# Designed miniproteins, single chains, continued (3), part 31

Each design is a single chain, and the fold is of that chain. pLDDT is the mean over its residues in the fold that is shown.

## One batch from the design tools (miniprotein)

Design m9120
Fold by ESMFold2-Fast:
Structure m9120 (fold): chain A 70 residues (1-70)
Amino acid sequence: DEEEKELEELLKLALVQGFEELGLPQEVIEKVRNSNLEEILKIVEEIFGKKYKEELEKNIKETLEIYKKF
């Protein structure tokens, strides 16, 4: 759905901002910019480990569930 895609893009922009604030290399930031949310979760798992990937995945799912209720 187009609205879900827009929300995913907004979430992606927020993640890019967060990674920039954490001082991650530009190569990682560019990879995130060119990835969808599922691919970003894989990148997070590779860099920060499975625990952080699972936490981010939960936050994304909760945000999308809130959107679907409204």
Scores: mean pLDDT 77

Design m9121
Fold by ESMFold2-Fast:
Structure m9121 (fold): chain A 99 residues (1-99)
Amino acid sequence: SDLEKRYQEAINRFIKAVEGLDAAQLAGLASLIEQKARELGDERTAAAAQRLRDAAKTGDPLEIARALRELMQAILDNPDKEKTIEILEAAIKYLESLS
């Protein structure tokens, strides 16, 4: 379906966009995701994004990797694919603004 295609494309684009980010960029991304998730009522994704922001501030690669995994799981566990697409598209747009 069109929705499923947009959902998979948003996930794939987000995963690729995150691969090259430094800790400061990850902290900024996390703050944006937290705000957008909260606006959409996705409190689990908002909480996971806050944990990623905190992990990024430590500069610890293991803490960052763990927080990123937890954030991805929270995003993917949301049954509302349209909300997930909206969060991911906002995140991608933010990252493109940093280039």
Scores: mean pLDDT 88

Design m9122
Fold by ESMFold2-Fast:
Parts: structure tokens; C-alpha cells; sequence
Structure m9122 (fold): chain A 64 residues (1-64)
């Protein structure tokens, strides 16, 4: 989906806060979007938020 694709692009550019905001919006629109949860987990891990990243990875795994 467009929000997810834009979030991946922003994350790759190092615009992590903007990428997180778009991923949260994508999840709000489709909570069953496992890939969005996984990417959000990866971005949180890059910010040193490892506990939150683990929770989002678990969500992605549960939805797959």
C-alpha cells in the first residue's frame, strides 16, 4: 500500500521519525498488515527501543 511503500523509502533515507509515523498510520488502516508491524519493529530497533521492537516483531509473526 502507498503508506507502507513511502515509509520504507523514508526509512531507507534515514528519515526514521517520518517512516514510523507513516507505518503507524498504515497499521491504523490495516492492523493485520504483518509486514508493517515487522518494518516498524526494525525501525524501533535502530532507535535503541529493543523491547518495543520485540513486541512488534511478535505481532508480525502472530499475523503471518
Amino acid sequence: MALFEEAIRLGAEGRTEEAIALLEQAIAENPDFALAWAVLGSLLESRGRDAEAAEYYAKAAALS
Scores: mean pLDDT 80

Design m9123
Fold by ESMFold2-Fast:
Structure m9123 (fold): chain A 115 residues (1-115)
Amino acid sequence: MTVEELEEIASKDPRAREALEHFREAAKALQNGDYEKALEHMARAGELIVPGEGGRVFRELVEALINGDQAKYDEAVSRLHRLMVERGLTPAERAAYALGVIELIKAATPKVTPT
């Protein structure tokens, strides 16, 4: 699936679009070294996609990326996958999720190596 295809799918849901905007702002904040702003935007994006737990788990994900902590990153990804399955996310929410993670990984320094 291409980035363009994911953007089209995410655009069909206003809530998914809002979450994607927060992911993009978080990536920009990471690139600028503004870690507190990145964590805040990630928490908001996560809460929009997975109410109740998304904010915490997305914060854990971006903290792992900032610190280059592979084990913590893998744990956060596993928790997110479980929440997505349990919650039954829409295609638009899943697309926003995928795009957000791609932009964060590209912005993170040092970058975490996916397993």
Scores: mean pLDDT 76

Design m9124
Fold by ESMFold2-Fast:
Structure m9124 (fold): chain A 64 residues (1-64)
Amino acid sequence: MRYSPEEAERLLTELSVRLGLVFSPEEGRELVEMLTAGASAEEVAAWLERRHGADRAAVVALLS
């Protein structure tokens, strides 16, 4: 998946709200960079699981 910076920031907000996560400025920047670089839904899900213990299946479903 590949997003514009604006789309990535909106998706970051949606992930935060739907998963109940609070991102640091550094984490938010890293996630936006991953999304704009075309990271897969599974790669984003793995990153969120490592940083916040997020459910991979829920993240993949949200990004699909």
Scores: mean pLDDT 79

Design m9125
Fold by ESMFold2-Fast:
Structure m9125 (fold): chain A 75 residues (1-75)
Amino acid sequence: LEKELKRVAQGLLDLAKRSKNPEAAKKLEEAAKAAEEGDLDKAIELAKEAAKAEPSLEKDLKILIEELKRLKEEK
């Protein structure tokens, strides 16, 4: 679980580095931190907000959000 959370958090950070919108980048960094802390609900919510701020990231974020939802169910 922790290793998977770290992998998803890294994916969120990689998207933050590619982000052209400062607010989206900030939300992705906060989502990555929430994922590492195990707060999956917060991570999912912040990732969805980042997708709203920068729709060009929506496809990649959908994959990461679905992984976060799966990890939440595995617990």
Scores: mean pLDDT 80

Design m9126
Fold by ESMFold2-Fast:
Structure m9126 (fold): chain A 106 residues (1-106)
Amino acid sequence: PGEVFEQMAKYTNDEGLYDQAIAAYLSEGRYDDAIRLSQEMLKRDPNNSDAWTALGNAYLKQGRYEEAIRYYQKSLDIDPTNQIARDNLSRALEKLGQYDEAAKVR
């Protein structure tokens, strides 16, 4: 469960364990926990592209597509090579019917 990975991440200060905790929270439908943990990572490093992607993922899973797009764009402004952010940005654009824009990011 996400809380086990979060406890391990905070004990070890391991960035990979924070990513695992966020992924677990998203899988469990615990979107507020995923958002909270992603925001904690961003307070420590606002240039963490993966944390911006995680915020996008939480909003995408909630059907909040406009917010998801904004967070994926922030991720890509920091790291244009982040394929996960590009793929999920395309999915969010498709959910809004913006098929031409979705095609441009892939």
Scores: mean pLDDT 85

Design m9127
Fold by ESMFold2-Fast:
Structure m9127 (fold): chain A 81 residues (1-81)
Amino acid sequence: AVPSDDQIRQQLDMITMSFADALIDVARSQGRDDDVDRVRRAMGMPPMEMMRVVSDIVSTYPQDVQQQIMRRAVQIFQQRR
């Protein structure tokens, strides 16, 4: 059976929220409080709009920090599963 639209939406929400939480954790560790505030404001947006904001912020970090955000996001996502 094809997954329902509700199941797809729930999975997308979990992915986007995991990236947002990971970015908040890493941004706090880097002393980038403005990024934390920007992500928190985006958390009220639809998943696609939220992911655009998260991606824009992530792209401002060095590659090693971007990798830390990715690893943290995967860890958070696995814990929510």
Scores: mean pLDDT 79

Design m9128
Fold by ESMFold2-Fast:
Structure m9128 (fold): chain A 71 residues (1-71)
Amino acid sequence: SAMEEEIERLKEELERLGVRIVVEHGDYATAEEIGRVIKEADELVKKGELEKAKELLERFLREVREHEARL
């Protein structure tokens, strides 16, 4: 579905951002948190809660981008 494809795109974007934040800033704690949030989103998808999974990933992606801007 389009929603599942969008969720996968958000996960890939977060994974890329996690690699960048480690390489550029040495921020392993944020990379670990990204992994945790991706797992939480996967659990929501498994339950059929696609809208919640998308919202979680979009919100967290915004938070990580704001965090990186302050590093």
Scores: mean pLDDT 88

Design m9129
Fold by ESMFold2-Fast:
Structure m9129 (fold): chain A 88 residues (1-88)
Amino acid sequence: MEPVEEAAYKLLDPDGNGEVPPELLARVKKYFDLDGDGKITREEFKELFERVRNGQPLPDELLAEADLDGDGKIDVEEFVEFLSRLTS
């Protein structure tokens, strides 16, 4: 298991304050953005969600809502916003 994944989860919202500085977003994209387009894949987003939600899988319906562009990729910013909405 990659320790960088856990570091990225903490970088997204280390204080649980709901705020993600642009610098932290850039670092998370570096870890998860394999294509360098500033987005993470649906699979990476799903795995991040599963780890945050005690291993609960992310339904395809919610994946579609997170992927508003329909390009099969999700912005790190949209990931944080989407996750925040689900926990509200």
Scores: mean pLDDT 57

Design m9130
Fold by ESMFold2-Fast:
Structure m9130 (fold): chain A 81 residues (1-81)
Amino acid sequence: EELEKEIKAGIADILIGVANVAARHGDYEGAVSTYEKAIKIAEEAGDKETVRRAYENLAKVYEMLGDKDKAQEYRKKAEEI
């Protein structure tokens, strides 16, 4: 159980890195999809810091997309963790 959570946390961190690279290259759709996967896995691991970081990064991606409402929504989610 503990080892499984640790492995999941590691996978979530890797996915955040992948999503960050996608966003840096302008693949915002791929970045959003990958951050969402990272959030689900991090939540299963109980890794609140990784969830918070993913929400912060999603907010930035939505700002780049011009979606101010989604950007504000994800900033709020990050603040609530």
Scores: mean pLDDT 86

Design m9131
Fold by ESMFold2-Fast:
Structure m9131 (fold): chain A 74 residues (1-74)
Amino acid sequence: DAKALAEAAKDNPYAHGLYLMKAGRPEEAVEPLKKAAAVAPDNAVVQEKLGEALKKAGREEEAKPYFEKAEELR
């Protein structure tokens, strides 16, 4: 349910980023996923999702270190 995801997104930056990625809005997903990555720097899934959002937003150079960190945490 899009409304339930939008409500959860207000309190949880990772859920916000995932909602926006699922909605095809990677440019808007970048900021909430950056917040999620800052609070969970050792979470490979969060790092990978931030990298994917940056790449889809056309910010591939910014995405590279997050993909590298996700691979290191594998």
Scores: mean pLDDT 76

Design m9133
Fold by ESMFold2-Fast:
Structure m9133 (fold): chain A 95 residues (1-95)
Amino acid sequence: SHSAELARETAEVLERVAERLEEALKAGDRLGAEVAAAMGLMALGITVRYSEDEELRELAREAARRIAERVEAEDYEGAVRTLREAAERLRELAE
């Protein structure tokens, strides 16, 4: 279904974003880390905007809120974990 495809594609984006965020943290690249986190939030926002599946919208909205909270707290390691958790849940929803 279209919802399953959107969930799978969003999961792939979040996984790549988590990898980039983790690499930026290891390199001490604060700007790179903030850009990666912002890209993750944008991807989730797009999913909320264009999804007609309420479950997918709720999952994406919750993930975006949790990632934003971690970033505001400067808990970028927590943001990486939340991105990966969200990607896993999105893949499960795509089944």
Scores: mean pLDDT 88

Design m9134
Fold by ESMFold2-Fast:
Structure m9134 (fold): chain A 58 residues (1-58)
Amino acid sequence: SEKIEEAKKRIEEDPENALAWHELGVAYKEEKKYEEAKEYYKKALELDPDFEAAKYLL
């Protein structure tokens, strides 16, 4: 998926970017890969506990 590739590239550039991890989760959810999506959303919340968008999915 193009979205997965773009999100992974952003994470390679800045692995502490909670938004990039959230975008990766959204991309995996769109591919119906829900378990992977949850892991990436958890990673976003670990980096930014106040990251509202990731909080609503858990």
Scores: mean pLDDT 76

Design m9135
Fold by ESMFold2-Fast:
Structure m9135 (fold): chain A 75 residues (1-75)
Amino acid sequence: GPVTEHKLIPVDIPSRDALPEAVKRVEEEAEKATKAGIKPIVMARFDPNLTMDEIAEASRALAEALKKGIEKAKK
């Protein structure tokens, strides 16, 4: 099959305050990678001081940002 290149988008979430910037960056990088024909992959690192609910919320937001970036690159 065709060789698919992967772009790793590393994201550190030290606190809830970091989430809006991380979401914006994931969306922008995912759009750029997808436009270049490269598959974007998010690699998220969460601070252990975050609650499980905060980690779950952040994970959903990052997944949605990835999806939006990919959709923006496709017509």
Scores: mean pLDDT 81

Design m9136
Fold by ESMFold2-Fast:
Structure m9136 (fold): chain A 73 residues (1-73)
Amino acid sequence: VKEEIEKLLDEISAYAESVSDPFLQAELTLVQIDAAITLHHIDNIPEEEAEEWVKRVKEKFEETKARVDAYLQ
């Protein structure tokens, strides 16, 4: 779970760097913050709860990517 959220945070950061629009960067930054908060607390919460937090970050990232893609079209 911790490795998964660390990998996800890296992926979000890499994707954000690929987006040049500052307003879309702001949307991606909110997802990065959520991922970082999850990673910060990951060792202090039960594994089942940690899996749900990681799942929520993944869902937010996918939704944000879809929104960013729509804006760039």
Scores: mean pLDDT 75

Design m9137
Fold by ESMFold2-Fast:
Structure m9137 (fold): chain A 86 residues (1-86)
Amino acid sequence: MKLTIVIHNASEEDIKLVKEEAEELRAQGLEVTLKIEGDKITLTVEGLTVEQEIGYVLRAIGLGLDGHEVKIKIEGDELTIEITRK
C-alpha cells in the first residue's frame, strides 16, 4: 500500500519533523519520496505495515481535532492524507 501525506502552510518545524521522519523511514528500508515546495510538503511512502498506516491516520485525526483541516482518502491501494495548517 502507498501512503501520500500532503501538508499545506507547513511551518519550519513541520519541515524539520517531516525530514526527520523521512530519514527514519528510509533507515527502516522503506521507499520514501520527500518533496518540499515552499510551504507545501509531499511525503510518499511505500511498504508501510497496516499498524503504521493506522498510526498516521490517528495522528492526522489528532491534527483535525486541534483545528487544522484534514482530508483522508482511500483509492484502491493508495492512502492519501492532506493537511492544511491553521
Scores: mean pLDDT 84

Design m9138
Fold by ESMFold2-Fast:
Structure m9138 (fold): chain A 67 residues (1-67)
Amino acid sequence: MLSKEEAIERVVRFALRMAKEGLSPEAVLEGARTVAKHYGLNDEQIEEAVRAAAEALRKAGYEVELP
């Protein structure tokens, strides 16, 4: 079983990889939400994971709106 922190880290890693492959930031963040749900995160933790992914994308130079 993944900890919350490990699940969020994996969601962020997924988002950065998909963005690098050329997916739009919006599509990447929807994918990140789906991956977070798959890891068994609750609604609050899903929002935390999506926000972390969005912040990581912005730090990497992608323009995204934070959830």
Scores: mean pLDDT 81

Design m9139
Fold by ESMFold2-Fast:
Structure m9139 (fold): chain A 92 residues (1-92)
Amino acid sequence: SKRMEELLKEALELLKELGEALEEQGRTEYIPLIVALGILVVAAANEGKLEAIEEATRLLREAVEAAREGDLEKALELVEKAMEVLSEGINA
């Protein structure tokens, strides 16, 4: 659906922004985690898990803001929550 395509596009753009923010903070060790999260986003979209992607996208917006502010602990907690939401959505 168009709504799913728009959410998927936004989530992937936010993951790119998060990766860029983490690289600017010298935290390249977290790039594989961002890649794994991207795989989960695509898997949830393929399964039609719209609510999971909506919630994960909200969490990713907050994670990008936290990472840009240098609050990596908060950014990573939000990333972990997004992974849980997507994993639970896929397994539902």
Scores: mean pLDDT 85

Design m9140
Fold by ESMFold2-Fast:
Structure m9140 (fold): chain A 74 residues (1-74)
Amino acid sequence: KPSVEELKEEIKKIEERIKELKEKIKELEEEKKKLEGKDEEKVREIELEIQFLEGLIGLLEGMRSFLKKELEKL
C-alpha cells in the first residue's frame, strides 16, 4: 500500500499536470479567436486539440479523486 507521502507526491504531480494542460487550452482558445473567420480549417484543428486536452484533464481529475480517496483511507 502506498505511503501518505507517496500519495501526496502523486496527487501533486497530477495537479501540476492539470494546471499545465489548462494553460495550454487557454493559449489554444486565444489562437482560435485570432483565426475565427480567417482560417476555418485551422479553427477546426484547434477545437479538436482542445477537446483532446479536455479529455486528458478529465482522466487526470479522475485519478486525482481516486488518490485523494486512498489518502483518506490511511
Scores: mean pLDDT 84

Design m9141
Fold by ESMFold2-Fast:
Structure m9141 (fold): chain A 73 residues (1-73)
Amino acid sequence: MQDLINQVGNTVYQQYLDVGYSDDDAQQRSDNVVGDLQQSVQRGTTQQQLQNYHDYVVNGSRDQMRRDRQLAA
């Protein structure tokens, strides 16, 4: 579980860097996602649900992060 949570965090961190966030901002956002996922696991989230979420993030969230950055600029 923790290894998968860390993998999701690393994926989010790289996606934020790819869309032009600073290292510090990308790290903070990744840390927040990791913390939220750790709380979800304590509430009963399964490994398969985390894998499904990771796949969703990899395939869908990059475009949203790019749009959010453009609106913030």
Scores: mean pLDDT 72

Design m9142
Fold by ESMFold2-Fast:
Structure m9142 (fold): chain A 93 residues (1-93)
Amino acid sequence: SAAELARRAAELALEAALRALRSGNPEAVSPAIGGALGAIGALTDLELGGSPRVSARTALGGAESALRAAEISGDEEAKRLAEEAIRLAREAL
């Protein structure tokens, strides 16, 4: 379902953002925080019974920020997770 895709996208975006933060690269901090906040927002919207489409858009924004953080961090797994999050969020739209 769209809700399941949006939830999975948000979960992967959060994981990617946290991995990028753990890299210790200062330039990754801002986009990683953006990614984490977007992911948490999407998960919160889903738990409150909000629109899966709105949650998917929020998750997509979080995933795109997480991807920027992953690219800066050089963490290939974070990049993979963020790219998958973007794919799933787009499928949920």
Scores: mean pLDDT 91

Design m9143
Fold by ESMFold2-Fast:
Formats: structure tokens, C-alpha cells, sequence
Structure m9143 (fold): chain A 67 residues (1-67)
């Protein structure tokens, strides 16, 4: 499904964010976590799955904490 494709893409952005976080690049880490959050939010809209929306909210909060 399209929601599963968005979840897969979002997971790659989360991994990229984790790599930048480990490198100490907090700005890029935050940008990648926000991108992942946007994709999970879209997956939530398409599927109606609240799990995706909760994940997006956590990623946005994680990005906010890095600034």
C-alpha cells in the first residue's frame, strides 16, 4: 500500500537522522527527523492508523529538542 511505501521511506530518513546525530550535526539530524515525521503523517492520513501519527509527533519533538 502507499502508506507502507511512505513508512519505508520515512524509516530511511530516520536512519539518516540518527547518523547525523551520531556525527554531532544536530541541524541535519533535526531536518531528517522532520522529513520522516512528514512522511509518517501522510501515511496516517492515507491509512487512518494512529500509530503513524504518534510516530510523527515523536519525530517532530525529537527534532525540536535538537535545536
Amino acid sequence: SEALELEAEASLYVMSGEIYLKMGDYKKAAEYYRKAGELFEEAARLSGDEGYRRTAELLYKKAEELE
Scores: mean pLDDT 88

Design m9144
Fold by ESMFold2-Fast:
Structure m9144 (fold): chain A 89 residues (1-89)
Amino acid sequence: SLEEFAEELRKLMDEALEAVANGDQAKVDEIIERIRELMRKAGLTDEEVERVVSAVRQIVAYAQETGDLDAAREMGDALVAELKRRMEA
């Protein structure tokens, strides 16, 4: 379901931010690839997948540059909400 998709995406973004906090770049890269596969399985186009992955990488970069994991989580929640809205349309 769309709700299950949104929940799985939030979970993966939280795991990516935990990997950022731990300095585990290999784990960050692994989770970004899992997000890519989640998007593909949900039926998003290649263009939509790349747009979302780009947004996720920007959120990760923000967390790495600032150390502000709470702000990064808010950005992630906003991204999931926007995706859900678009997919419900």
Scores: mean pLDDT 86

Design m9145
Fold by ESMFold2-Fast:
Structure m9145 (fold): chain A 80 residues (1-80)
Amino acid sequence: SMEELKEKAEKLIKEADEHARKGLQYLVDGNREEAAEHFERAAKLYEEAAKIYQKLGDTNKAESYRKRAEEYREFAEKAK
């Protein structure tokens, strides 16, 4: 259902936020490889959430999370 898709997107975002937070912690600690892995995971999860919001017709949320995914992909590349 549409409601189940919304719940799935929200769970993906919570997981992405946690990976983003962990990535930042690893980066601060000088652990660049682990930071990159967490940022890559965050980016993938935000992209999945964005695709769900596109299916739901929520273009504003879809664009927002797509941009966030792109930002975290860039953070991952710079951390390597």
Scores: mean pLDDT 91

Design m9146
Fold by ESMFold2-Fast:
Structure m9146 (fold): chain A 78 residues (1-78)
Amino acid sequence: SMADRGIEAAERLIEEAEKSKDPLEREVYLTLAYMILSLLRKDRDKLTPEQVARIDELEARVDELYAKIAPEVKKANA
């Protein structure tokens, strides 16, 4: 399904963010992942409970990773 492909794409972007040492590159990957997950959530009522759980888990990972780089991103954009 489109939702499964979107979830897989977001997961791959999160993995790329985890591999990157550049805070700005990490921010780009995490932002793209979050945008995909947010679009999928718009039609939450059409998602399976398993898909919702996966999206929730990936969004939590994005938030955790972004929190670790937020000070560096703000410094780089100053």
Scores: mean pLDDT 80

Design m9147
Fold by ESMFold2-Fast:
Structure m9147 (fold): chain A 87 residues (1-87)
Amino acid sequence: MDKEVKRALGEIYYAIALLDVEKGDFEGAVESVRKAAEIYLSTGDEEDKRLAAENARRVAELLEKKGAPQEYIDEVRRIAEEVEKQL
C-alpha cells in the first residue's frame, strides 16, 4: 500500500476508536487504536509513529473522562508506549 493510503486508513481507525469510546465500546476502542498504530508504524516514517503515539494518548484521556475501566486505559497507554519505543 502507498504511504498516503496507509495514513488515511490509520486516520479512519483512529476515528473509529473515538466513536467506540463515545458509544461505550471500550474493547472496540482498544482494538481500533491498535490497528491505527500498526498501520502508522508500517509507514516507517518518524512523524507517522509520533502521530500514532499522540493519538493513542488522546484516546486514553477520553477513556478516563468517560470513566472506562482502568484495564482499557492501561492497554491504550501501553500501545502508545510501544510506539514511542520505536522513535
Scores: mean pLDDT 85

Design m9148
Fold by ESMFold2-Fast:
Structure m9148 (fold): chain A 68 residues (1-68)
Amino acid sequence: SQADTDAMLRDQIDILEKLADTIKNPEVREKVRELIDKARAALDAGDYETALKYLNEAWKLIQEERAK
């Protein structure tokens, strides 16, 4: 259901927020937080495709930063 999808994506946001706090580079941390905020706004608007896009971009930045 849409409610189940919303709950799952909000759980992903919570995980990403905790991961963002572990990023030492303040510029990368800020960009990740901006993407999380955009994902949350998209979810609040019911735009799951846009929310997922921003969450995927946030995950990619976190992975790239941790690979350095």
Scores: mean pLDDT 86

Design m9149
Fold by ESMFold2-Fast:
Structure m9149 (fold): chain A 61 residues (1-61)
Amino acid sequence: MEVKEITLKAAPEDGTIKLSQAEAKELVDTHRGARLVTDAGVANGGAVNLRLALHQALAAA
């Protein structure tokens, strides 16, 4: 499935994420197989960075 409406495109700081730690983790777990499309990006390479940033934010918090 392709996700166009993304709220987690800039997840390093708490000012960007409104979700709790547990809820963010559930979101990642639920959509671990989904495709993330970047608006300003040029390919799937951007989607990898988006997921990495989210994962790193969760690990840091």
Scores: mean pLDDT 43

Design m9150
Fold by ESMFold2-Fast:
Structure m9150 (fold): chain A 68 residues (1-68)
Amino acid sequence: SELKELGETLIESAKSVSDKEARELLVKLGEALVAEDREKAIELAEELLKHPNEAAREAGKGVLEKLK
């Protein structure tokens, strides 16, 4: 599944994010994508768009564009 692969990639890349809150949200988003829980993934991606961390906002935007 393309969503599962995206989720696994996000979980791995989150390890390099120094902002703990952004890292935890990225892991949750990745886990939702791996579970193919579209509703939860959209909710978490929208939350990431509000985050002050640039990488978190970029990930949220990319996921929302892909789920559209």
Scores: mean pLDDT 84

Design m9151
Fold by ESMFold2-Fast:
Parts: C-alpha cells; structure tokens; sequence
Structure m9151 (fold): chain A 61 residues (1-61)
C-alpha cells in the first residue's frame, strides 16, 4: 500500500474520532501525514481541501 493510501485510511479513522471537532481532526491529520511520510505538497493539498470542506459544512449547519 502506498503512503498516500495508508494516510487516507488513517484520516478516515481520525475523522470518525473527531467528526464533531474539525480542529482536532485537522491536528491529527497533520500528525498522521508526517508519521506516514506523505510528501508535504500532497499532504498540504489534501489538508487544505479537508479544511475548506469542514468549514463550509460547519457554516451551513
């Protein structure tokens, strides 16, 4: 499994644990990306998309 695939699986687990706390989820996501050795440019892109999505969803709720 590629580092990116492992990162995405770990993100799903973190999201399930912190689905009501996007700040905690984003902190865990950054830590997981570093732990799994995901290239920074890839991790930053994914985290930016996730942050935007979570903020948009929170504003709509």
Amino acid sequence: MTPLERFLVALGEAYAAHKDDPEKFLEEARRIAEEFGVPQEEADRLLKVLETHLKDKAAAA
Scores: mean pLDDT 73

Design m9152
Fold by ESMFold2-Fast:
Structure m9152 (fold): chain A 100 residues (1-100)
Amino acid sequence: SAEEKKEMLEAAREVVETMRSMLDKIEDEELRKALEKLLAEVEAQLEANELDMALLVRAVGTFRVAVNAPIDLLKAIERLSSSDATVEDIRRTLELIKSL
């Protein structure tokens, strides 16, 4: 529905904004630049009121590797990669990123 799409986009924006706020904590310059590019691509989609979940998954996956995040974030990314991924899966990913 339109409401579900709005909630998905809002949750995805918070994930992207949170990862962007942590870019300065990434010591690996190549991973930081790769993540900056992926975040810009997701941000462009969100400005168009669109979301490619595969692109969001790639951004979060790159972030996880860059910050050496715990296995819990890997499991959350696997849920986002599922065809049945929900707003709650995005919100869980956000909570895990904020807990770093």
Scores: mean pLDDT 88

Design m9153
Fold by ESMFold2-Fast:
Structure m9153 (fold): chain A 91 residues (1-91)
Amino acid sequence: DARLEAIRKEVAAGKKVTIETNADPAEIARYIEAGATSFIITVSSEQQVKDIAKVVEGEDVEVKLKISLPPGTPASEIAKIRELAKKLGLE
């Protein structure tokens, strides 16, 4: 995968790599294995937050969540996702 090779190359050069991606646990795990330590992850559900938290558990990585929900989604649902992320150590 060309993106994974690019990440490994930058990490080998002593650079911090920030990855902006969707909440795909398998892809995030591969990026962490390649040496990426900073993530901006777009999430649309509490389940995606839980899946990401499991993938980054025990890893020395910085995660920023970007919440993307359909127009008209109640503020309480957004708040639930943020509270869950904070409880699981995602900041």
Scores: mean pLDDT 80

Design m9154
Fold by ESMFold2-Fast:
Structure m9154 (fold): chain A 60 residues (1-60)
Amino acid sequence: MEEEIERLAEELVKAKDGGEMGTVLHRALQEGLSADTILEAVRLAAKKLGIPGAVRGAPE
């Protein structure tokens, strides 16, 4: 489970724009990953990118 979160987070960090991020998230949903796993991966990606304010309201 942790390996899937880390892999998805790395894919999100490597995405060049919102379109690529959307594709990565859509593939994860199609592969049957849980919403909790996807949310943890998004939080990990934001942490890796150094975005401390991302969790307070704005999906930027």
Scores: mean pLDDT 71

Design m9155
Fold by ESMFold2-Fast:
Structure m9155 (fold): chain A 64 residues (1-64)
Amino acid sequence: EEDYKKGAELLRQGKPEEAVKYFEKAIEKDPTNAAAYGGLAVAYEKLGQPEKASEWLKKARDLS
């Protein structure tokens, strides 16, 4: 929960590399957290990695 919120805040601040680390921690604690997978997708899109973003987005949808 808190790791996800920190990741989302870092994305808002334009820090996608740091956001990835917090979303990964959120998933490690709760692998069913669809929102955290969505956050990873957004972060990878901002990092210019659309293929990874698409992969994480599919995982988020599969959990929803």
Scores: mean pLDDT 82

